# Designs tried in a protein design run: designed miniproteins, single chains, continued (4). Part 69

Each design is a single chain, and the fold is of that chain. pLDDT is the mean over its residues in the fold that is shown.

## One batch from the design tools (miniprotein)

Design m14395
Fold by ESMFold2-Fast:
Structure m14395 (fold): chain A 68 residues (1-68)
Amino acid sequence: LSEELWREIDEALLRMAAGIVYVETGDRELADAVLEHGLRLREENPDLPISELVEAIFEEGERLLAEK
């Protein structure tokens, strides 16, 4: 697989993680916010492993939910 294809797979995994947040919370705006957070982290930290980015999405979801 090419580097470009692996980047597309990583992005799909981030979207899946945000989708899980949506399923668990029923909150589309919160799910969108955690996806944006994960995508921003990837852009700012391109060497971060996908597992760290997925965890960051779930952590951000918990943080935002607690602030409600």
Scores: mean pLDDT 80

Design m14396
Fold by ESMFold2-Fast:
Structure m14396 (fold): chain A 95 residues (1-95)
Amino acid sequence: MEEKEIEILGRKLKVKIDKETGEVTITIEDTGKVFKANSEEEGLIKASSYILDEIAELAKKIVEAKKNKDEKKKKEYLEELSKWDPDLAEILGKK
């Protein structure tokens, strides 16, 4: 099995390729989330899409918490977002 590390959107991904089957396993190292795919390209698309969706959903939840003046939920979502995108979390955390 071939193993390598790559970085997408500031996230470290561990890529494992089974040379006999062509199956690719991609792990987001900081979250432990695992994707299986039939090619490296397919796996990277799945991982990138997941990362972008997680960031977008957290940003939406932070905006909603701000509208509802829910400081507790805002703080919880900002802490989670900071694991994915600390710069965006800092921007959304203002006020």
Scores: mean pLDDT 78

Design m14397
Fold by ESMFold2-Fast:
Structure m14397 (fold): chain A 89 residues (1-89)
Amino acid sequence: SMELERLFEELARLSEEIDRLAEENTPEALERGRKLRERALEIARRILEDPEFTRELIEELIRRVTEEGADTPEERAKAWIGAVAVAEE
């Protein structure tokens, strides 16, 4: 769906900005990063609530994050989705 696609794009963008702010490592950047992380978790939760997401897809995302890490904004977005899935089990 267009809504799901848009949520993924926003989550990827937020993940990239969060990492950039962590690299800056100033008090202002860390506080901004904290707020963006809260927003990213809310978006990840909404994505997980979409009926097009199967348990197998969620488990695969968790596996990839655990074994491969997250190097791109898209991979970081998938990491956030996996983290929310684990927290809600």
Scores: mean pLDDT 69

Design m14398
Fold by ESMFold2-Fast:
Structure m14398 (fold): chain A 80 residues (1-80)
Amino acid sequence: MVPSDEELEELRKRALEGFKEWLERNPEQRPTPEQMRQIKEQALEALRALARERGLSEEEIERLLAFYEKLFEEIIEYLE
C-alpha cells in the first residue's frame, strides 16, 4: 500500500524527531552536515539502484527518492 502524502509527512516528522532524540542520548556520535550529505548521496544512489532492480517504475522511484531526499535535507538543516 502506498502511503498518502499526509502519512508520508507524518513518517518524515517522526523520523526527524527520533533522530533528534537519538542525538540527545548520544551527543558524542553527532554527525557533521558534511558527513550527512555524503550519507545522503550514497543512500539515494543505492535506493535508486535497488528500486530499479526490483522493477519499480521511474515515477515510483522518483517518489521514493523525493521522500528520502526531503528527510535528509531536514536532518542536515537541523545539524547546521
Scores: mean pLDDT 79

Design m14399
Fold by ESMFold2-Fast:
Structure m14399 (fold): chain A 60 residues (1-60)
Amino acid sequence: SKDDRIAAVLAAASEFKFTGDILKLIEIAENSKDLEDFKKKLSEEDLPEEFKQKVLELMS
């Protein structure tokens, strides 16, 4: 669900002490059609690979 995606983003941001545009990441999580759309949009962001991997792991 979109709530699971938002929760994963916030948890990863907390773990990695993320200082970038968190509102943009929440918007991506909220406005993605499904998990595959979210994965694609997240992969296009200029973020550390470890951060992206953590978000996806938290959704498993």
Scores: mean pLDDT 83

Design m14400
Fold by ESMFold2-Fast:
Structure m14400 (fold): chain A 75 residues (1-75)
Amino acid sequence: MIELSEEERRVVEEMAEEIMEKYKVSPERAEALALTAYQLRLIGLEISRELAEKGYPVAAKDLELIEKELEELLK
């Protein structure tokens, strides 16, 4: 598994609590979903950062596309 910093683990835990509240899934499932969402967000941020450095104003759109894909896959 990808090693997370303490700060990143806190973010994933908060996301897991929100997922558990909304979807009423088990804590284990919510943590797996939150971790996947966080990993996809990191990939989106990296792509968006590269594009922004090249002068393309698409960072927010990239993150929205990744979030939509995550919602479809994790329904």
Scores: mean pLDDT 68

Design m14401
Fold by ESMFold2-Fast:
Structure m14401 (fold): chain A 87 residues (1-87)
Amino acid sequence: SSGDVGVDTFLRLSGKSESDFSKSTLEALRRWSASFTPEVGSGLGRARGETERLVQDIREGKISQRELAEMLGISQSQASEIINLVK
């Protein structure tokens, strides 16, 4: 559920659809989003907030291709695709 909220938030904020990304990339985003556990309150809110920050960091150039690949557990080529599609 938190993973699904993260993916939905990412697609909404990026202005893209699921078909714009590989299935493996979306599954990596879902796993990353689902990794956020609630310390207080809802894990859904945390997944949303962390995803909003990720999209902002990509748009502001605060995260490199290498850092994004490491964070999501994907290839640098997949990370480059995400950055180019989200900008």
Scores: mean pLDDT 79

Design m14402
Fold by ESMFold2-Fast:
Structure m14402 (fold): chain A 69 residues (1-69)
Amino acid sequence: MEEDIEAALKALEDPSVPADVRGAIAGLLQKAGYPVPEGATVPPSAQAGLDQLTPEEAIRALRAILNSL
């Protein structure tokens, strides 16, 4: 779990990761209760979907995204 969070933070700093994917990672980190760098933008429309996720579901989604990188 902690290793997945470190990988997510590194992905936010990686310019090869698409901006929409970085936004999803930032939103999932915030939903799971972890701090994210300032400037990571989550679209307002995505916030409603994120509010329906549990922290555990957010971590699973994060892992799936990181595994696709």
Scores: mean pLDDT 70

Design m14403
Fold by ESMFold2-Fast:
Structure m14403 (fold): chain A 58 residues (1-58)
Amino acid sequence: MFTSDDGTVDTPVDGALRFYEEYQRSLEKGEYTGVTHMNFLAARELLSKYDPELLAKL
C-alpha cells in the first residue's frame, strides 16, 4: 500500500530504521534534544514489535 520514491514498499521496520538514522545523525552533530529522544523511542517501539532481534543489534 505504501511505496517509497524508488518504488519499494515501506515496512514498519524501514520506518523504524529511518527514525534511528535521524537519531544517530543528531548525535553525530552533538544535538541531543526532545526530538532526538522521540526518534529513538519511535525506532525502539516499532522494532520491539516487528523486529526485536534487529533492535538488540542497534
Scores: mean pLDDT 72

Design m14404
Fold by ESMFold2-Fast:
Structure m14404 (fold): chain A 90 residues (1-90)
Amino acid sequence: MLTVEEIKAIMDEFIEKASQAKSIEDLINIVRETLEKLRERVPELTDEMIDQVIKTAKSLYEKGYPPKKVAENVATAIGVALLRIRRRRA
């Protein structure tokens, strides 16, 4: 099970990495890689959830949000989902 500290560390690392993305394609790849890696420890992360997060990131970028702001919003969504899963599997 992921601890609250592990979830915070994952969120912080993701924001740092995604904030350095040079294009929307890089950002989407970072999101996909992060979620696939998390799925090894959190199998409740479905393909549909991953696709929904990617769609959200793309939508925010298309609306003119800078990569850092998109990354922060995506990290928040991931963190909330992980905390919800943790509470059910505690």
Scores: mean pLDDT 76

Design m14405
Fold by ESMFold2-Fast:
Structure m14405 (fold): chain A 74 residues (1-74)
Amino acid sequence: MTPSIDELIEQIAASTDPAEMLRLLTEGIEQVRDDPEKLRELKEKLEELAAKETDPEKKALLQQFIDQLENLIA
């Protein structure tokens, strides 16, 4: 069962470990890579999470994936 983007974002936000966040982000992109609308939605929601994130390591990971999504959306 593929999680919805909202469910994925909740899991990412709830992660306490940067390694778990990296895994969830990687899985999320792989699940939506062929759907431009879902890629755009994921990017927007990750930007909202990055704005609220206080952990510098997690914020850097979120920004890296936002940059990757921007390149994929083209």
Scores: mean pLDDT 78

Design m14406
Fold by ESMFold2-Fast:
Structure m14406 (fold): chain A 86 residues (1-86)
Amino acid sequence: AVSELERQLGEALFNQDLEKFEELLPQLDEASLRMVLDFLETGVLDLDFALRVLELLEKEIAANPERFSEEVKERLRRLRERLLAQ
């Protein structure tokens, strides 16, 4: 089942609502971050929007490194490299 947080994050990403996405960042956990990374990895989002989302995620992880596994941090790093190569 999709959580209310995951539903709201999905809507913010689909609508490219950066402000709404940023409001949800303090609630972000391992499961919701994995869902966001899965969406970003599809490549369907506008590149500039995807890069801004990535910057917000990197900032949140740097502030709260204990909330997230090394696996999702590595996925984020690889995604950044891929997006910057476009």
Scores: mean pLDDT 83

Design m14407
Fold by ESMFold2-Fast:
Structure m14407 (fold): chain A 77 residues (1-77)
Amino acid sequence: SDLDTWLEQGRAVLESLRPDLGERETRETIERLEDLVRRARDALARGDTEAAKRYLDEFGETLSEAVARAAARREAR
């Protein structure tokens, strides 16, 4: 599904950022993306497209924030 593809892409990005984010933050961020996709999937299953959109917007924001944090830490080295 598109959600599974998005989650795998998000995981791949976060794994590439692990050297900058660290072990714990990478794991916790992946767990957050997994939770958001699960909530979006549950919302879609019950026909709540507005709730699904909010969870997917939060997925994108969570990933973007992790990328920005990794970049900032790399520059601080």
Scores: mean pLDDT 88

Design m14408
Fold by ESMFold2-Fast:
Structure m14408 (fold): chain A 72 residues (1-72)
Amino acid sequence: MEKRIEELKERARELVRKGAEIAREEGVEVTEEEIERAQEQAAEMIEKVAEEFGEEGIKKAEELLREEEELL
């Protein structure tokens, strides 16, 4: 379980960074500090969902991350 949570947290951080790079390419000003803060918040959200809902929370997070990855 711990390994899956850590993998989801890392995937969430990568999604945030990829989204920010796309935004920058489109002319939106995004600072490195904003990216780092968003990455930390995303990782924290994954952890909270896993703690609150256990296995079901992890499955939902995996589904949401997959959908977001398809958009980037």
Scores: mean pLDDT 80

Design m14409
Fold by ESMFold2-Fast:
Structure m14409 (fold): chain A 74 residues (1-74)
Amino acid sequence: DEAALKEAKEQAKKALKELYEKTKKWLIENGKEELLPELEKQYEGHVKKIEAAKSVEEAKAMLDALQEAIKEES
């Protein structure tokens, strides 16, 4: 189901963007702006990995991991 896979990828990318924005804000507030270029590269790499997911299960596993990371940041 291509539609279900696309939806799962979009949900994972949304969670990834939320984590990226929270981490970026934390780095700026803690004077670690020098790490922003590496954070951006990691974000771009993770977007590509999500887009490369071959199944809904794979995309959902990535979403679950990202939601756990967001909870840790919160």
Scores: mean pLDDT 81

Design m14410
Fold by ESMFold2-Fast:
Structure m14410 (fold): chain A 87 residues (1-87)
Amino acid sequence: VDEKEVNEALIAMARSVNKIALANNPDANLQKASDHYLKGLEAEFKKDYATASKHYQEASDYLSQVPGDESLSEQARKLSKKYEEKA
């Protein structure tokens, strides 16, 4: 199985799970955070660490506006910094 095919399947699965979660909580900031997080994953799989870092930072910024998700915002921020250092 091609690594690219596996990565595409993982991204598609993440998008499906996220779509189900958002159907039960249509917070606009959560939707934007989710979109940026998935774009970060796509860039990471392409080894475009600079783009991945930027999208993870944007996801963290949007998650910081969602009540109760401070830990997720912090995790996204750590991923942004990790991939900024690899860029």
Scores: mean pLDDT 70

Design m14411
Fold by ESMFold2-Fast:
Structure m14411 (fold): chain A 74 residues (1-74)
Amino acid sequence: SDDQIRKDIDSIQQSYQKAYDAALESIRNGGSPEEAFQKAKQASQQTAQDLGSPGVLDDESLRRIVEEAIKEVK
């Protein structure tokens, strides 16, 4: 069970990183905050599919990731 929990946490962490990278790229390319949110959400969903994990980020987490990406590029 502990190994299973660790894998789920790893999956969520990878989703965070992929979502952040997608948001950062979108903002850097002149995308709106809403476009960055959509790209981050897509990246999170794709990462969960690739890893076979339920580790899709919620909208609140994705919004915070977008805010951090905006601060990073501005």
Scores: mean pLDDT 80

Design m14412
Fold by ESMFold2-Fast:
Structure m14412 (fold): chain A 90 residues (1-90)
Amino acid sequence: ERAELLRRAAEEARRAAEAAEAGDTEAAIEELGEAVRYLALAVGADEESAEAAGRTVETRARELAAQPGGAERLARLARGLAETAEALAA
């Protein structure tokens, strides 16, 4: 169900933002990857493509987190993703 996948994407993205704000960078990266995987499935990607998208985002998020201010930027990106997924579910 598309709406259910979008709600799960929003939930994971919200958790990613909270983890990033708390300084739990590894949890933030993992939750962002899951959020993108669910979002990709919701917009019609197959399972393999959705998993690849999630892994790509985890790699880029890890690179971003290594930079000064990376946690704040990750939190903002995750919040934006949550808002987008919620809007698409409506």
Scores: mean pLDDT 87

Design m14413
Fold by ESMFold2-Fast:
Structure m14413 (fold): chain A 55 residues (1-55)
Amino acid sequence: GPTTEEDARRALEGARAAENRAAALAAYHQSKEMIESNPENELAHEALEAALAKL
């Protein structure tokens, strides 16, 4: 289904809070799936970038 703004905010918070590689990878995959579902979701793109910065 379509990714909500709330789901994207949670993904961004999860990415920023990631304390290890496993958490960062989980945030990366979640953010990527959100972007594939809704490419115009800016928060999902920010979550992806935050996750990548921790990998």
Scores: mean pLDDT 76

Design m14414
Fold by ESMFold2-Fast:
Structure m14414 (fold): chain A 67 residues (1-67)
Amino acid sequence: MVDEVDVAIAFVEIALGIAKMDISRGNAEEALAFLERIAQKVIEKYPSPEVQAAADEALAEVRRLAA
């Protein structure tokens, strides 16, 4: 069975995919705000270094694409 941390990372990856799609459609500000909200909720529920690292990396990627 998948670890709960792996499930949390998967949620971050799905949110990143949605955010990237929104950026490609011209909604960069909304995409970043969406990912920030999801990242905060996921970290709150699954407070682990691996989840925090995945969230930080996803946010950095979206900020880079939105710039």
Scores: mean pLDDT 80

Design m14415
Fold by ESMFold2-Fast:
Structure m14415 (fold): chain A 80 residues (1-80)
Amino acid sequence: SDDELMARISELADRYLAAYAAGDVAAAREALLEMIRLVGELAGELSPLEREYMERVRAARSVEDLKAVEDWMAKRGSER
């Protein structure tokens, strides 16, 4: 159900924040990628923006890279 998917996303968000705080880039990247995939599943399909977001997350090699990707997504998500 959507409620079960939302609960899984919430669990992954907690994992992402813990990994990010610990500087564990690999674990943070994996958690964020799975969250994006599940959010796309809730929407029925991944948008081109969500696919680009995933590619940028896959390319991230540092916490600073992940922060830059998050800032990029926030800016793009607020565009008209």
Scores: mean pLDDT 82

Design m14416
Fold by ESMFold2-Fast:
Structure m14416 (fold): chain A 64 residues (1-64)
Amino acid sequence: SSKIEELKRRKKEAEEQLEEAKKKYEEYKEVDPRKAAIYGFRMLALESEIYLLEKLIKKLEEQE
């Protein structure tokens, strides 16, 4: 299914963005609390997106 493939691609992109956000959070957490907070919120948003994408992919695969 092209829809499942697109969702899997988005999940992979979100996982890569999450790893980048984690690195930036660790870089800034002791030197720039405002920048650290921005990356912290980005991490939470990406984790939520990955969780929802994973659930949606599973649901669609079970309906094949």
Scores: mean pLDDT 87

Design m14417
Fold by ESMFold2-Fast:
Structure m14417 (fold): chain A 107 residues (1-107)
Amino acid sequence: SAANEVLEIAQKLGDEKAQAKAHLELGRIAFDSKNYKEAEKHFKEALKIAEKLGDKPLQAEVHFNLGMVAFYQGNYLEAEKHFKKAVELAPKSAPAVSARLELKRLS
């Protein structure tokens, strides 16, 4: 609800980074509710905006979250690809550290 209001305001203001962050938060809320399809939809919107902005740390965070969605759906090959991408995009970021731990679980 609050995250939806933030998204609407960010859209009205043309604040693309705030839009990406709002989609990231909506994706996390959906993920916590085990609504993996809704989580994936929001994370993909966040990724599209982060790529347009060239924001590699934000892209890494989104790829980590997409990897977690894929992992919980049992799609381990897709999870591995997303975790590797998070490490490549921002190797010293907190999402990249978390992605490396998940990659060890998949090995």
Scores: mean pLDDT 90

Design m14418
Fold by ESMFold2-Fast:
Structure m14418 (fold): chain A 90 residues (1-90)
Amino acid sequence: SAKKNKELAKKALEYGKGYGDKVLGEMERLKKEGPEKAPEAEELAKKLEDSNKQLVKGAELLDPEVAEQAKKVAEELNKRAKAIVEEAKK
């Protein structure tokens, strides 16, 4: 059970990273379209933050070590998203 829970947590973290990278890529695209797209980039950043909260919560229920990794990944993704939003505003 513990081994299976850790495997599930690691798989969820992997999917979370992939989703985060996809969202950040869309936000970078919106940034290049100009400041009128900044509100749309902000909405994507908010959705990513909410998704990352669920990722961390899920990992905490399965494996505390993977949960700590998920928190660090979430913090990094959220920080990058906020930077893109500020850049999109010019």
Scores: mean pLDDT 88

Design m14419
Fold by ESMFold2-Fast:
Structure m14419 (fold): chain A 109 residues (1-109)
Amino acid sequence: SEGRREALRHLGRALRAVERGDLDAARRHLRRAERAVREDDSLSEEQKRAVLEHLRRALEALERGDLLEAVRHIRRAAMELLRGAETREEILLAIAVVLRAIGLELDLS
């Protein structure tokens, strides 16, 4: 779905912003991902709740300056979006976000 692809693109941008130390940009991209998920009627209510809970926890972690926890929750949100992915593009976008998050988790550990 377009909302799933848009959310995944914003999660990738949020991870790049965290890597640069631009936490304001990271927060903006996470908020855009939340909107994309909420507005996508093709996502189940259960999947929306799961993704939005991880995005909420990522935003709370950024507020505390806990970058490792923020990146972990971004990864979990991307993994939830991967679980319901139906197209090659959605699968590849989700995998790219998950791999970038794993790399950042290793750098922050």
Scores: mean pLDDT 90

Design m14420
Fold by ESMFold2-Fast:
Structure m14420 (fold): chain A 81 residues (1-81)
Amino acid sequence: SAMEKRMEELLEEARRRMEEVVREALEKGWPLDEAVQRLQEVVLEAYREAKELGLPDELLERFEKELLGLMGEAVTRLQRA
């Protein structure tokens, strides 16, 4: 559906933003807490955009779970570095 495609686009944008946060955190030596805070900001902004777009509750729930998964992967990468 069109809404599912928009959700996929928002997920890909969030993934790219999280990858940029990880890259900058590692490059600039950010404290883990600061990097995590910036990742949380990406998640909150993406979720806000999805709600504003009018994604139905079922897609919003799936979107949130996938965003949190991406954040978890990013945090793991930061901890392993």
Scores: mean pLDDT 87

Design m14421
Fold by ESMFold2-Fast:
Order: C-alpha cells, then sequence, then structure tokens
Structure m14421 (fold): chain A 74 residues (1-74)
C-alpha cells in the first residue's frame, strides 16, 4: 500500500507512524515533511486490504481532518 497525506496542518511523524502500525501494517519507507507524507506499507499475508485501507484512512483523517488522504495499491 501507498499512503499519501497533504495537510495544511503540520504533520506529526510519530503520530502518523503509530496510527499505521496500530492497524497491523509494516512501514517499508516513509518520507514525511511538515505538510506532506508518502508512506509505503506492507500488509501481512491474508490481511483484508480493503478493510486495512479503510481503517488507515479513517485513523489519519481523524488526526488531520483538513488533510487530503489517499491510500492506494502499489
Amino acid sequence: LIVQVTSPQALDEDAIKKAIVTEGATIVSAEITERQATIVLQLAPGTNMVDAMARISATLKALYPQATITVSEP
């Protein structure tokens, strides 16, 4: 999975990483700046991708309500 965040609010790298790992994803790479993040995730085999994408998106949107959040397949 690829997660992209664009926010008018300053991003907290630790909060974003914690949100993602709490959903059971492994972070492969992360590029996080003050207002933009691109994070490449690996899901465990057998994880429901649609449910994982929905949960990650909802968690990040709760942290940054004004952000544009995109979660996509590689």
Scores: mean pLDDT 79

Design m14422
Fold by ESMFold2-Fast:
Structure m14422 (fold): chain A 70 residues (1-70)
Amino acid sequence: APLTNDQLAEAGRLAAELGLTPEQVTKVVGLIQRDPRLSPEEVAKATGISLETAQRLVDALAERGLVEKV
């Protein structure tokens, strides 16, 4: 399912905090929703963001309940 308005606002805030676009954050959410086992390294490879930024983004998305991680 797509993000709610509140979740979309949080995703936009995360994008600003990490120097990403909202579209990049939404793409990462979609990747993790398709494969919850996706590693930060695989996210970085799929999106072209740095491993450090991918790791911070994945952790922040999980902590804020925007994605479910296994």
Scores: mean pLDDT 78

Design m14423
Fold by ESMFold2-Fast:
Structure m14423 (fold): chain A 61 residues (1-61)
Amino acid sequence: SLEDLKASVRAMLDDVRASLSDAQALAFIESLKRWAERTLPPEEYAAVAEVLDEEAARIRA
């Protein structure tokens, strides 16, 4: 489901945030968002992009 996909992405981002610097985490998010845009169906991309944008905003705050 889209909720399971979002949960998986959030878990991945938690691990990334624990392991990487803010700059590295932002670079990872940008790369993942670009990959998702090219690879995923529009509905799945929208769900993933929402989670990625929320995390990027938290890092930039």
Scores: mean pLDDT 87

Design m14424
Fold by ESMFold2-Fast:
Structure m14424 (fold): chain A 76 residues (1-76)
Amino acid sequence: KRVTVVGSAPLGKNVYFGLVAPGLEASEESWTYLESGETLTVTIDVAPGETVRMVGKDVETGEESVVQEEDSSVLR
């Protein structure tokens, strides 16, 4: 199933965003740089019941947080 996750850089901060999904881990080399107020949208195909996450990392502090999580579970 297709899952769409969206990450937005907070106003006044630059961030790196990475996608975490089954078989795909966010690494420092795969991070996408976003400037203050910018948005990243990613769509990925995963198996039903698998979860994808967008992880944000502050460029100045190095703090990481989950900014969005989506579950691909099947609605009947």
Scores: mean pLDDT 66

Design m14425
Fold by ESMFold2-Fast:
Structure m14425 (fold): chain A 74 residues (1-74)
Amino acid sequence: SAEDIVDEAMKKENSDYVSFSTVISVITERYPQITQEDINTALREIVGSTSFIHAHISRDEAIRLVEILLELSK
């Protein structure tokens, strides 16, 4: 589930916030069909810019990011 992916990413950083790059790393490892175009689309939707890959986001924002990526990869 989206929550499981986010919880794994947050475990790696041991923080209330997680970086986009860590979330993307975990989800693409599980769903290698996710493309760079899908990632760029999701980043624009959540933060309005693809340059914020280093931004830290909350658990709720990370869950939304994963949900968008899973929808795009269908």
Scores: mean pLDDT 74

Design m14426
Fold by ESMFold2-Fast:
Structure m14426 (fold): chain A 60 residues (1-60)
Amino acid sequence: EKEKRIAEAQAEYDRALRDGASPETLERLAKRFEELGAPQGTIDNIRAMARIAREGALPD
C-alpha cells in the first residue's frame, strides 16, 4: 500500500516535470513524498528541482 502511494506520487512527479510544473507543484510533491516516508535522497532531489524552477536556471 505504501509502495503503491509512492509509485502514484512518482508518476505525478514525472508528469509534472514533463509539463513544466511550477515550483509550488514540485514543493507540494516533495511534501507528499516526505509524508509517505520516501527516502530523503528522493525528497532532496525534488526540492532541488523546485529550487531550480524558482530561480529560472536554464540547464545548459
Scores: mean pLDDT 76

Design m14427
Fold by ESMFold2-Fast:
Structure m14427 (fold): chain A 103 residues (1-103)
Amino acid sequence: VTLATAAALRVIGDLLDGKSIIELAERLIRELEELDTPVAARAREVLKELIEAIENKDWEKVRKLVEELERLARELLASPDPRLQALGMQLLVLVREIKKELE
């Protein structure tokens, strides 16, 4: 089992335990704060904007931010750092769950 696979299973586990999308996003912001990279810093800012957009029920802005977050998740997954890959996988799972709710 890779770190990325374990990270995806953790997000799924949190959802099964009844954690909200906002709680998951807040946890990911804290984990990204431990990493000093420009991509991680941008992902934190997008996640903060995403939480605000969800709370304001601005679904048009949520859709745009989710697309940007998906691109950032792919950049993290392309990193040789397994910690960045794990966070990228968690972000990708979060993006898929939000897209499902927007259908």
Scores: mean pLDDT 78

Design m14428
Fold by ESMFold2-Fast:
Structure m14428 (fold): chain A 65 residues (1-65)
Amino acid sequence: MFPRRSDRDEDDLAIARSLEQQGLTELARALRRAVEARRWDNVDRGRRAYLEGRYDEALRILREG
């Protein structure tokens, strides 16, 4: 395991878990899939959209990734 990659992966998975607990299961699933596919650009863009409250845009980015 590499510290930086593990931290990023763990952080993204923690966010996905939080989204699942909030009932945003589709967004959480898309995020997990993007992380698993190592589509980090899509993960980063999706996270920015999510943080801005643009859940629909975040979902599109993560699913297309």
Scores: mean pLDDT 71

Design m14429
Fold by ESMFold2-Fast:
Structure m14429 (fold): chain A 81 residues (1-81)
Amino acid sequence: SDFLIDEAIRHVRRALKALENGDVETALKHLERAYELLKNIPEFEEARKYVEKAIDALKAGNVEEARSYAQKALEILEKKR
């Protein structure tokens, strides 16, 4: 569904913007929402894994690693659009 892809892209973009503003809590909420939207869709398994890695990195305090993983997830999702 194009709708689910577009919503996941919006949440990943919002997470990246929140990280740029130092708002880790808001970034985490948006990444968790993107993960929920992408779960159980086999076509988006790779993007979902990068979102999960971004969530794990943020929970560990690794903001730059989280940004890198979230950016990779966004690139994969945009190619499928």
Scores: mean pLDDT 87

Design m14430
Fold by ESMFold2-Fast:
Structure m14430 (fold): chain A 70 residues (1-70)
Amino acid sequence: SEALEAFLRMLEAYIAGVSGGEALALERETARLVLADPEVLALVEEMGRRWEELGGSKEALRALLAELKA
């Protein structure tokens, strides 16, 4: 899934500390792809809720990212 691949790349970039125009471009393209894919959108919303419940840390995000890649 192109949308899922974009979402995973965006999460990896966030964890790596990518910022500025590169981060903005990646975020916009990811949003475009995810909004066009209802299944990936539902997954993104669920992962967002779980990340908030875990405290919203980079460590929690790494754990969720590993789960998504499994």
Scores: mean pLDDT 82

